Designed miniproteins, single chains. Designs and how they scored, part 67

Each design is a single chain, and the fold is of that chain. pLDDT is the mean over its residues in the fold that is shown.

## One batch from the design tools (miniprotein)

Design m2474
Fold by ESMFold2-Fast:
Parts: C-alpha cells; structure tokens; sequence
Structure m2474 (fold): chain A 64 residues (1-64)
C-alpha cells in the first residue's frame, strides 16, 4: 500500500491528525512486518481515537 493511502485511512476513519497519520503511515511503509496489534495499542493510548486497538489493527491490515 502507498503511504498516502494509509495516511488517508488514518485521518478519515481513525480520526488522527494529518501530521500523526503521515508519520504513522511512513513508519508502516518502512516496516511492512511490524506488529500491528502492538502499534495499534500504542497509537490508541497516545491519541485516544474513537476506536479500540483491535479495530485500528483490523483497519490497517489490508494496507501492510
């Protein structure tokens, strides 16, 4: 998946700021084998979007 596609999903569906979404999308593209569940927990605890970590990981799974 492209960095732009991941960032767009994070802004529109996860409610992250454009800056946070861009940073996370760049990280995920650079680390395609990253543990999505662990990353989703950190992101939800840091930014507190209206999603559970499990929902965020499921949202991102098609893009990594």
Amino acid sequence: ATEEAIADVLVTQAGLSPEAARGLARYLVAHPDADLQAIARVVVNTYKPPLTPEQLAALLAPYV
Scores: mean pLDDT 81

Design m2475
Fold by ESMFold2-Fast:
Structure m2475 (fold): chain A 60 residues (1-60)
Amino acid sequence: GELEEIAKKIQELSEKGATREEILEALKELAKKSKDPRIQELAKAKSFDEALLKLLELMA
């Protein structure tokens, strides 16, 4: 689903040596384009750690 695709994108960017800030920006962009309001909440994250926590909560 969309959550798994977002998690995969984070993993890909991390493997390519992207910074936490670059990963956060990519995640926020994906979240803004989502039609799921719960996924759109990820775009409001203030830090990488907050975004990751919200993503894990949505996947639980």
Scores: mean pLDDT 80

Design m2476
Fold by ESMFold2-Fast:
Structure m2476 (fold): chain A 59 residues (1-59)
Amino acid sequence: MAVEKARKYLDEGKLDEAAKYALEAYMEGDKEGAKEVLEEILEKDPNNEGAKKLLEKIK
């Protein structure tokens, strides 16, 4: 699952990769998993533009 990869990259501090796989999870229909990962990315890096834009889409 894309959300599993997103969480793995989040745990490793690779926030851009985590955001990329969170987008894939969202596109696969896992909105809750994607939103949670994006919120954690923004908590660690509030200036992550990719995560901000994705979270605005998901709301």
Scores: mean pLDDT 80

Design m2477
Fold by ESMFold2-Fast:
Structure m2477 (fold): chain A 71 residues (1-71)
Amino acid sequence: MSVADLIRKYKLSPREARILQYLYGHGAHSVAELSRALGLSRSTVSRHLRRLEAKGLVERTADGRYRVARL
């Protein structure tokens, strides 16, 4: 399933979609790395990652990074 299919299926906000697309294209990243790369505050990134994780679309790695979950 493509990232575009996930965005439509789960009705992701533009910020959630952008975070998911970045992780899909660039692999696992921390909240701090995503904040810097996307120009968003750490709190904004953390909030959207928690929503994506609740939907089963991202998962935490043992190293404290986030990656796209396998569906």
Scores: mean pLDDT 82

Design m2478
Fold by ESMFold2-Fast:
Structure m2478 (fold): chain A 87 residues (1-87)
Amino acid sequence: SAAAEAALAAARGAVAAARAGDVAKAIGYLLAAIGDLLEAEADPSTSEKSLKAAELAVEAARAALEGRFEEAEAHLAEAERLLAEAA
């Protein structure tokens, strides 16, 4: 789903910004990922795997903002895998 893919892209942006120490930009990407998750939830065509990928993307962005980068990368990898299976 486009919304779940957008959530993953935003979460990747949040991780990159957080790693660079740009907290404001990382927060912006987290908010974008949350918006994309809400869009995926509102779309009845969104598969269970795509919805879970969007949820994991938001968790990755939150983990990155808390400095939990290993956990953030694990959530991103799982989200990518679920989206590949949903396609």
Scores: mean pLDDT 88

Design m2479
Fold by ESMFold2-Fast:
Structure m2479 (fold): chain A 92 residues (1-92)
Amino acid sequence: MVPEEEIEIAIADLVAAVSRVALQRHPTKETAEESAKILLNTAEKGKTKEVYQRVAELARELAEWARQQGYDDIAKVLEETAKKIEELAKKK
């Protein structure tokens, strides 16, 4: 892995962690939609298939966490975002 890709993956992990904290404090569909936009932007800035795949994995983990909390609307937003990022990864 090139150093730039390692940094972008580290950024993705941090963005997902912050998104989880934001959703724990404000478990709303709006917070999920804002987090989804930030996750998508993080994948796009990373540019490589590996960064897109990592962000998609993190979005799916966040969606599973939301399902476990009973936040079905939040989980749906994050699942749709993960699917979109996965499809974009296939085009790399």
Scores: mean pLDDT 85

Design m2480
Fold by ESMFold2-Fast:
Structure m2480 (fold): chain A 68 residues (1-68)
Amino acid sequence: SAAARARAEEEFARGEAALAAGDYEAAVAHYRRALALDPSLAPRVLPRLLEAEIEIGIRLIEEGVAKL
């Protein structure tokens, strides 16, 4: 529906703002909501979602190495 698409675009925009702010967990949550609301956004959302997940992974690896 048009309403679901509008909500998906809003969630995608919130994800973009969170990613720009370095809040990768918030970005992932918003991108996942965008995909749940409108799966047709996948080509736009998936690269950004993967970027946020990679940044989380890098941070976790760096934190793990710092404990060694």
Scores: mean pLDDT 88

Design m2481
Fold by ESMFold2-Fast:
Structure m2481 (fold): chain A 66 residues (1-66)
Amino acid sequence: AVLRVVTTLNVTQRIGLVLRLMGEPGVQVRIVGDDTFEVRTTLSDAAFAALEAQLRSIPGVTVERV
């Protein structure tokens, strides 16, 4: 599954988020723009839903399924 993530976070917060996501087993992050990245995963449906919910809870983060 793929999540498109758009952020209004500062540089330090964006780097921290990307590094956290890249540290997750079965998660791949692709930078597609200055404030935009895509998250691909082989996680279970439950783990994917939990990740999506976690990302949506971060102020300045918008998440869409693609």
Scores: mean pLDDT 78

Design m2482
Fold by ESMFold2-Fast:
Structure m2482 (fold): chain A 96 residues (1-96)
Amino acid sequence: MTERQKKEMELGAYILGVAVLLVTSKRSGKFTEEEGERAKELLEKAIELAKELEDEEALRTVAELARELAELAEKAGLEEEAKRLRELAEEAEKLA
């Protein structure tokens, strides 16, 4: 496996992790500061890898996931987390 293929698999794993967190939070109706922090970490790693790989489709997917997570954070009253997630969505869109 090439270094690029390893990074592509790692990017896919971070995106999947974010998607699972989003689906789980929507299903439970629960979004906490801990979940917001985890989402932020996964999204930052996904953006870094997608930028390095020049994967515009992955950057668009990350932006969409970050935006939906920001809406959940806002609904939960986590204004600071919502702001950071929106900033990550904007960053991913600008890189795509």
Scores: mean pLDDT 86

Design m2483
Fold by ESMFold2-Fast:
Structure m2483 (fold): chain A 75 residues (1-75)
Amino acid sequence: HMSPLERRARELMDKYFEEAKKAIEEGNVDEALKILQEGADEVRRLMAQLTPEERERVRRYFLEKAKEVFDLINK
């Protein structure tokens, strides 16, 4: 069962990764990296309130989403 805070962290990441993908498709890789950094910083603030297990799951979700963005850049 996912906690509301872990769910919020994932929803926040989905939003930032969606915006980053748009920036990449528009040719603005630097803007995409800035968006991802802002998302990482905001998620990190929420992680202070999570258990170690929840933090590891959020970290893994972030890395998986980041991989999707890198796959787009390498295309």
Scores: mean pLDDT 80

Design m2484
Fold by ESMFold2-Fast:
Structure m2484 (fold): chain A 62 residues (1-62)
Amino acid sequence: MDKAEEVLREIYGRSGHFDPGHLGGAIKTVLSKHGIEISDEEAKKFSELSLDEQLKKIEELL
């Protein structure tokens, strides 16, 4: 839980200075730093999830 929350906070912190379109790139980059590799399509789907669903997805991927 704690690690997944930190990952999610880093994703949103990183994308805060960019267009919403950069959220997918931030997701992919941050997850890759934590050993999770996802495609651009999966990153886009992830960005369309609710915050609760995003947090659960990160927890399951870790």
Scores: mean pLDDT 73

Design m2485
Fold by ESMFold2-Fast:
Structure m2485 (fold): chain A 67 residues (1-67)
Amino acid sequence: KAEEYLKKGEKLFKEKKYEEAIEYYQRSIELDPNNADAWFNLGQALSQMGKFEESNEYNLKAEELRK
């Protein structure tokens, strides 16, 4: 379920396992593409990996979904 994948990704992010966290955030988005938190968390994980352009794109998507 989307919520379970989001929570798993959040735990991995806290453990600094950013690549694994991204995989779970992407799975959450596949199940629930309107979840702004999943897009935001994906952006944050990409930022931690130095992928700033992709991070900004997904953060903007999260803001769009929160409106």
Scores: mean pLDDT 84

Design m2486
Fold by ESMFold2-Fast:
Structure m2486 (fold): chain A 67 residues (1-67)
Amino acid sequence: MMSDEELEAYLRAARDALLAAGAEDAAAEVDALLEAFRALAPQLSPEERAALKEAVRASVDALLAAA
């Protein structure tokens, strides 16, 4: 399971890779996912936070694969 710090580092790296590829809309979506995670995670149970981390990572992996 990724830590919150590892997830944030992964999302920043993914955003930078998408920007380098010219996928500006996808990079903006990654930033939106990071902001959503930061806003929601403190309000969630540990189980809900773990599920949210997995969902966010899966979404970003799909954006990277589509770019």
Scores: mean pLDDT 82

Design m2487
Fold by ESMFold2-Fast:
Structure m2487 (fold): chain A 89 residues (1-89)
Amino acid sequence: DDANRALELAEEVAERTGLAEELERVRREIEAALAAGDLAALAEALRRAARLLRELADLLRERAPEAAALLRERAEGLERLAEELAARA
């Protein structure tokens, strides 16, 4: 399963670079903002998540280009959502 191998590689790289800990922190920030209904905090957390996903994608570009492309696409989606939420905050 190529998707599973790409995910395992992404997890390995994230752990070695400390990005896994930063992504876990941002996930908690997203959950807290959602629970509080704080659109401004949610937008900020989503922008931070997008930045971390782009950093992970750059690290994977040579070894897993398809996974890197998917992570960039996901980051762009999060950035668009953050912009929409910030406009409504």
Scores: mean pLDDT 83

Design m2488
Fold by ESMFold2-Fast:
Parts: sequence; structure tokens; C-alpha cells
Structure m2488 (fold): chain A 75 residues (1-75)
Amino acid sequence: DKEKAIEYLQKAIEAAEKGDFETARENLKLASDYAKKAGNQKASNAAEFGARLVERGASPEEVIGVAKTALELAK
């Protein structure tokens, strides 16, 4: 579950960097679920917050920054 959380966070960052925010949001939600299953509530909360930023139309820089924070927390 930890490895899957990291994988989905990397996919979310890559998608956001390409401007594909729908894919970024889906991967952030999946990362949140896997981080929670891994017992990492901080990474789960950060990934969920990133998904909410996408829903609110936040800047690419904000979404990428939060996703990178979630990735560091997931390691």
C-alpha cells in the first residue's frame, strides 16, 4: 500500500505538470486511499487536500507543491 501511494503521487505530479488536472485529481484521490491503508494519515490528508485544490481551480504550482509534499510524507 505504501508503494502504491508513492506510485499514484508520482503519477499525479506528472499529470499536473502536463496540465492534465483530471488525471492528477484521480491519482491524488487514489494516493490518499492507499496512504490511509498504509497507516499514513498525514500523506493521505495532503493528497486529499491536493485533490480538493484541483476541484477549486487552484494554480498548477499550488497543486504540484501539495502533491510533492504528500509524496515526501508518503516516503
Scores: mean pLDDT 86

Design m2489
Fold by ESMFold2-Fast:
Structure m2489 (fold): chain A 61 residues (1-61)
Amino acid sequence: GALALTPEQEARQLELNRVVSEALKSLTPEELGLLLNEALAADPDASVEQIRAFLEAAIAK
């Protein structure tokens, strides 16, 4: 919840949620879950920008 996060962490979470929502327009939840798992397995500290770029590359296939 909002009270459990710093404003900076909350902003990053909202940005990530936005990227996920956008990806769901082109990917199924199963596809998105697999891609996110792959991205995080490669770099567990991946930024939202890195995750977005990875998803965009996958969607462009």
Scores: mean pLDDT 74

Design m2490
Fold by ESMFold2-Fast:
Structure m2490 (fold): chain A 121 residues (1-121)
Amino acid sequence: MKLELLKEALEYEKEAIKALKEGDLDKALEFIKKSVELKKKIGLLESYPELITKPTDELVESYVAQLNSDDPEIQKKAIDGLLRLAEYELYQGNEEAAKSILSELNQALQEKPELLEIYLK
């Protein structure tokens, strides 16, 4: 049950990144909301505060800078980090903050479409 819900949440994350590459921020937000609801059901979001090692705006700035790395492992970590921060903001009820984070990913994917392949690997 929990493993199946986690797999479904990860598929919604992939669909969100695909939507961002297509420029559809609202569709991406809807997919991330679905991922958050599944992760909430399995208690995974309770550990998310441990990921907030700095103010969230500083973490977003750091991950956005890492998207410009020549290292695909750093780029993949940055995409994952931004998705976790967007999920955390949605979990806290901060939809506009989540949209702002997803907008940064949308811009990066428009400028560097190869980030989708890096993420899906």
Scores: mean pLDDT 82

Design m2491
Fold by ESMFold2-Fast:
Structure m2491 (fold): chain A 61 residues (1-61)
Amino acid sequence: SSTPLPMTPEQREELEAGMEALRKYGADPNAPLEDITRAIADVLRAIGDAAEAYYAARKAA
């Protein structure tokens, strides 16, 4: 599905990598909670960066 947020290719890759890591850790019963928490934080950071880029694009237009 297409997202309406204007993200750079790098931001999209970071989000996809974070989500992929979360899926991998979620499937691993031995994954340490710290790694899962870090992956969640990385996904939230990527979303935050995309939101800031959206507002910057609106301001620049």
Scores: mean pLDDT 72

Design m2492
Fold by ESMFold2-Fast:
Structure m2492 (fold): chain A 65 residues (1-65)
Amino acid sequence: HMSKEELDDEVILTLAVMEIAIEKRSPLSPEEKKARIQKVGEEALSRLTNPELKEELRKIVEEAL
């Protein structure tokens, strides 16, 4: 079973993925969308402790840009 820390990381990743998906579909300019996606990614990466989930998030951010 997942520890509380692992559950927190999974929640952080899930929320970041959802926020990135929303930003990708927003009516904002491409430059503003990229800036917001980068900000979401950076904030989530600073909070994640699991290195595998950090790597997954980095790939998601790169793919979204």
Scores: mean pLDDT 79

Design m2493
Fold by ESMFold2-Fast:
Structure m2493 (fold): chain A 84 residues (1-84)
Amino acid sequence: SAERTALGGMSLAVAVAEYLGRPDAAEAFERLARAAAAGDPEARAELERLAAELEAEIRERGLSEEEVREILERARRIFEERLA
């Protein structure tokens, strides 16, 4: 479903933020995702800004295949926990 796809995207964003040592961003992604889903345009704009910031950090440092796998496993754990 579209909601499961959105949950997957949020889980990935949180996993990336946690991996990069940004617990502030991880918490913000969870809060903002709920508000954006409820129709808050400010929350959507802030979510996009935070996503762009993390993408810039990843592009600057790069990610190895091992790091990508670790992030995906973290995202899977978050996703599974939210489904339970």
Scores: mean pLDDT 78

Design m2494
Fold by ESMFold2-Fast:
Formats: structure tokens, C-alpha cells, sequence
Structure m2494 (fold): chain A 80 residues (1-80)
């Protein structure tokens, strides 16, 4: 989980926001499986933020959808 979170941070720094979102979301799921709900929530928020940055760079019309996806990621962690 920590390694995936670090890979997500490195991808985001390189401007690879879609890859960063995928890595952060996978980290969130692994943290959740390990019972670390706080780390899972933080990773889910970072995944959503990366998706929003990807939308801003590729197609600004997708920003609202990316914001909805972030809300969904956070809700999934809170519901588990």
C-alpha cells in the first residue's frame, strides 16, 4: 500500500495524473483491506484529486465528472 502511494506521488510529480489516480486508488483499496481506514481515506482523496488534474489537462468539461468520482471514492472507503 505505501509503495503504491509513493508510485502515485511520483506519477503525479511527472504529470501522469491518470496513472497517479490509478495508483492512489489501488493504495486506498489495499489500506482498506489492511484495516487502515484513515490511510485509505487519504489515498482515495489523492486519487480523486489526480483525476481532477487529469480532467483539467485533457478536457475541462470532465472536471465535474472527476469531482463526482472523487466523492464516490471517499464514500466507498467510508462505507467499508
Amino acid sequence: AEELRKEGEEAAKAGKYLEAAEKYFKAALEYLAAGDTEAALEAAEKAGDALIEWAKAEDPSLVAEAEAAKETYIAQVKAA
Scores: mean pLDDT 79

Design m2495
Fold by ESMFold2-Fast:
Structure m2495 (fold): chain A 88 residues (1-88)
Amino acid sequence: VDAATYLEQGNLALVAGDYNAAIADFDKAIALDPSNATAYNNRGIAYLNLGKYNDAIADYQKALALNPNNSTAKANLAAAQANLAKAA
């Protein structure tokens, strides 16, 4: 199974609301292709939905480091930082 297959499986789990399964699939996608900005961004979304704001922030920062022009990752990072501030 290639990185693209795990990314697709993770996306399906994410849409289904199975955030733990999504994270596991994105972990496998990242292990096979550590330069995939989309996998980091989408794993961050799963972490955010689980209330794991620090993990989400780290993944969005990594996605933005890999693709600085990713406006979605930039917006997600700002949202995760705002949620962390409210949780504190």
Scores: mean pLDDT 84

Design m2496
Fold by ESMFold2-Fast:
Structure m2496 (fold): chain A 59 residues (1-59)
Amino acid sequence: SMSAAEKGRLYFERGLALMDKDPEKAAEYFRKAAEYFEKAGMLGVARYARELADALEKM
């Protein structure tokens, strides 16, 4: 099984891959990444992932 940090990285990478082709799905993945990064205690990258999701949802 994957750790919370590993799940966060996986969802973040999926978000990055979809930013141009499917920004709504990318935002969902960044939101999931943020949840897992928070569970891992990685508060800075969790905040960054949330800011990316918010930016995509405002486009």
Scores: mean pLDDT 87

Design m2497
Fold by ESMFold2-Fast:
Structure m2497 (fold): chain A 72 residues (1-72)
Amino acid sequence: LEELIRRVRELAEEYLAEPSAVLFTALGIEVAAITFILNSKEVAELGTELVRAVLAGDRERAEELIRKLEEL
């Protein structure tokens, strides 16, 4: 789990630096994997908001949401 959350952080930071469809797809897959493993409403909501924040280029919101995932 910690490895998947670390991967999500790395992919989100890479996408925010240089947006690409490949990085977005990879981020979405890792978020989906975390959501499937933890099977919780809180994780699903965090994952959805994180993807939206990253797409919007909201670095502060993305960092906040990643920290919340790391605290699980």
Scores: mean pLDDT 79

Design m2498
Fold by ESMFold2-Fast:
Structure m2498 (fold): chain A 95 residues (1-95)
Amino acid sequence: AARELLERAKEYIRKAIEAAKAGDGEAALEYLRKAEEALREAARLGDERAEAALPAVRGAIEAVEAGDLEGAIALAEAALAILEGRADEVPDPAA
């Protein structure tokens, strides 16, 4: 089930990025909230990537609500990178 939740979350994040790039903040917010729900369920099942991606998705939601679609896109792309395992290839600037 966790794997299916992660795939669903990634799909919603991609749709949110497309909506935000089109200037549709309402659609972007709807998709980000659906992604957050899927990630919360996956995290409850013990998925560490879902737990790691949640702050970025929540930040993207806050950015959309503030009218910052550019910031929302950047945070949504960061969440997608975490879920795809690409964030693990980038050195932690604090380490």
Scores: mean pLDDT 82

Design m2499
Fold by ESMFold2-Fast:
Formats: structure tokens, C-alpha cells, sequence
Structure m2499 (fold): chain A 60 residues (1-60)
């Protein structure tokens, strides 16, 4: 697999996880927390090696 394709898959997984968690959130405070955590995960996906990006998505 190309590194670019692998990174795109990790980015898509991060987005899908964010949407799932956002849909499960019941309180505005949870939505705010998810938004902040999502930004940190996206930063990792864009700026870190693929393995670290995958770990960041899993920890999210």
C-alpha cells in the first residue's frame, strides 16, 4: 500500500469515529470535548508517521 493511501484510510477512520461519537453524545459538554479531541487526532494524522497516527485514532 502507498503511504499516501494508508494515511487517507487513517484520516477517514478518524472522521468516522468522530461522527459516531458525536451522534452518541447526549450533552453539549461532551460535544465540545469531542471537538477538541478530534482536532488533536487530526493533527497527529497530518503531521506524524502513519503508525503514530493509527495509534492516535485508536486512542480517540
Amino acid sequence: LNELEKRAEVLKKAYDLYVDKLNAAKWPEEEKKLFDERLKVLDAVLNKPVEEAEKAVEEF
Scores: mean pLDDT 74

Design m2500
Fold by ESMFold2-Fast:
Structure m2500 (fold): chain A 73 residues (1-73)
Amino acid sequence: MKEKEIEKLIKEAEEKGREVGRQTADAPQDVRNQAIVKAANELLKKAKDLDEMARISQALVEGYRKGVAEAAA
């Protein structure tokens, strides 16, 4: 994957994580787990190697944390 493409996916992953975090902050754990796993599967299938997977996963997790914090504010 080209650097420009991976940067776009990282932004998409963070935005998706934030959306999921905000929407599921007060949901039961199983619902939260299902939502994040679904988002991860959709994003990670676009990764070409382990480094890209790690970068996308990190962005998704950081986005999720920010989304949960935003919902709690």
Scores: mean pLDDT 79

Design m2501
Fold by ESMFold2-Fast:
Structure m2501 (fold): chain A 99 residues (1-99)
Amino acid sequence: MTPEELKLQTEASTYILAAAVYLVSARRLIERAESEEEAREAVELAEEAIRYAEKAIELAEEARKAGVPDAEVLLEAAKELLEEARRALEEGRRLLEEL
């Protein structure tokens, strides 16, 4: 693995982890929210999860083009996180309308 390939793999993995952390936090707030303020915080966390997942997809696609062996696994993980983050955003927005 070249230094450039290692950098892309590490950056993609870091953004995947960040997206997952924001998603877990958003989902926790959605499940437990009893106020409009908590629902707004859940929406903001879901939006951050989307941003990190989108950047992870970008970096994983660059890693794939560079020939990084695990790039496809990273790309699929990032895409799954993006879909789940978008669902969390929809759930958070719905909760905000109901509170």
Scores: mean pLDDT 86

Design m2502
Fold by ESMFold2-Fast:
Structure m2502 (fold): chain A 56 residues (1-56)
Amino acid sequence: AALDAERQARVAEIIRLANEALEAGISPEDVGKAVAEAVASGDISKIREFVEAKKA
């Protein structure tokens, strides 16, 4: 079945945040763990929080 618009937007946001995290110097291992958590829970807050913690 096709993904709905909200699910597609969430996947795109996860990819964008992961790229920002890598550009900010966060390790690929840590980014991978945050992405796995976001995919498993459907909650992108952890990956966003992780990126913001590194930038702040």
Scores: mean pLDDT 74

Design m2503
Fold by ESMFold2-Fast:
Structure m2503 (fold): chain A 79 residues (1-79)
Amino acid sequence: SLEAFIETFKKEVEKLIEEAKELMKEGKYEEARFILEEAEGLAGIVRGIAKIVGDEEAKAAADELLEKVEELLKEVEAK
């Protein structure tokens, strides 16, 4: 179902964010940026699907994930 795809993609975005945070702790900013760009793309897909199916809660969750990824990308780019 579309709900199952949204949930799977949300979990993958969360995993990518945690992986990127760990890479940042290790000073691997180039690798962290790559992972965060993947997370941003995936979160954008989740947001788009949620909007199409009218799932406001899923859209709000995707928007929060996108904001978190954008914050981390800015932190990485400042290095």
Scores: mean pLDDT 84

Design m2504
Fold by ESMFold2-Fast:
Structure m2504 (fold): chain A 95 residues (1-95)
Amino acid sequence: FDEAKAVYEELAKSEDTETAALAYTNLGNVYQAQNKLEEAEKAYAKAIELKPDYAEAWNNMGNLLQSQNKLEEAIKAYEMAIYLKPDYAEAWNNL
């Protein structure tokens, strides 16, 4: 995780918004795997801020919120992922 985290932290500094949003989403995944839920939430929120149409970030935020028993907020995040990408099977399955 430490090596992956360092790579994603560097990519998050990219001027390419798409690359930065992907990096923050992956950083959120690393934090969530380490059970650092508040850091994961901040990383996913930053990814969404940089690229609001990034369905994967919304889906991953939903997974995080569900793990915190924030079920209504999780459903809204999954609904946004589906709205942005209607063929997103994982988001449909999580709803």
Scores: mean pLDDT 80

Design m2505
Fold by ESMFold2-Fast:
Structure m2505 (fold): chain A 60 residues (1-60)
Amino acid sequence: GAMAEAQALADRYSELGREAGKRNAELFKQEGIDVDEEEMAERGEKVGYNAGLLVFEQRQ
């Protein structure tokens, strides 16, 4: 159903956002900026979740 599709997209984009957050933490560390990788991953996960829901909305 539509809710299951929305959740699947939210979950997928959450995963992508988490990976992006971890990658950003790596880039910051390369520049000598101390950041918490898990905090950056959690922020990316939240952004990804919302992006996934927006993708579902745009498909309607």
Scores: mean pLDDT 85

Design m2506
Fold by ESMFold2-Fast:
Structure m2506 (fold): chain A 86 residues (1-86)
Amino acid sequence: MKVTVTAKNLTPAQIATLLDEAKALQEKGHNVTVTIDGTTVTITIDNVSPEQAIAYALRAIGLQLEGHGVTVTIDGDTINITIDLS
């Protein structure tokens, strides 16, 4: 499966944290692509297990319960998670 996380309205500290997390995943052998556009970070992780994909979706639900704008969409083998931290 593939997981794409788009996080919007990030602080510089939050961007740095996400870049460190993405690098750690790359070093563990995951196929990870990171794109930065201003305050928006898009992370795409390929070759995730269904269990890992569910874990990412549950984390996104946790952020929604904390009052953040979160959207989760499933398109075939891809889970798309959009998080707005504004």
Scores: mean pLDDT 76

Design m2507
Fold by ESMFold2-Fast:
Structure m2507 (fold): chain A 100 residues (1-100)
Amino acid sequence: SSNQKKAIELLDEMEELAEKYLNGELSKEEFLKKFKELAEKIIELTPKEKQKEVADLLHEFINLTEEAYRLKDTDPEKAKELWEKAKEKFEELKKLIEEA
């Protein structure tokens, strides 16, 4: 549907936003603000019956991304593992939206 296509485009924008944050191109405050705006739009484009699952996956994604950023300089191997887990949650989210 048109809503599914828009939601996937917003998810792609969200992934790019997270990569910019992890690369130090965005402050934490700017990242969290923009992430929240994108997340709210994605949820609004999601059928009501799936909104909670989408919100929960978005919450897991941001938590893993934040933890990866926190560990980037002190434990880069663990930071990399956390970012790979975040990307897995993101792929689950894309699949859920495409199946909606």
Scores: mean pLDDT 87

Design m2508
Fold by ESMFold2-Fast:
Structure m2508 (fold): chain A 71 residues (1-71)
Amino acid sequence: SLSPEQLEAEVLAAFAAMLYAIAKKDPRLTPEQKEKIEKLYDEALSAARAGDLEKVQRYVEELKKLIDEME
């Protein structure tokens, strides 16, 4: 079974996946913005696999801020 920290990291990674899926469907995104979003999502997944809850939270926050800043 996953530790509580790993479980929380996996839940946050799933949330990051949802944000990425929503962003990917937005026709207003430039190729540069899409690349930044993909990179943040990949970093969040890597942190979740490592069980690093703090890193997952940070990358999810960065991803959300980037999406919120797109008009």
Scores: mean pLDDT 75

Design m2509
Fold by ESMFold2-Fast:
Structure m2509 (fold): chain A 66 residues (1-66)
Amino acid sequence: SGMKEREEKIRKLIRKFSESLIEGNFEEAEKYIEELRKLGAPEDLIRMLENQLELARRLAERKAKR
């Protein structure tokens, strides 16, 4: 069903988002959040990923300030 396929796509995009954060590619991570939003991912999930991206950005910013 379309619901199961959507859930699988959401799961794959979350994995790609996590990989982008590990690589420090925050622009790519934002792109995956936008793709998740377009797929109609739950708002709570989007907020959680946005919070993770913000935390990763701040950690990278602190390292750059040395």
Scores: mean pLDDT 83

Design m2510
Fold by ESMFold2-Fast:
Structure m2510 (fold): chain A 70 residues (1-70)
Amino acid sequence: MENLKKAEEYEKKGLEAFEKGDYETAVRYFIKSATYYNEAGEQEKADESLRKALEAARKGGVSVPGNLKL
């Protein structure tokens, strides 16, 4: 399914940005990954991607908007 493939692609991009120390970009990609996993019905993977976004935000001092809609 396209949503699952997109979720995986964004998760990989998030991990690459995280490894490079680009935490702001990593947060954005992990949030996109979580959105596509949620649309694919993969709630556990969506939750994991959101957890990775929070970890990236903490390391980079980046705020995750509480009003962000997925």
Scores: mean pLDDT 78

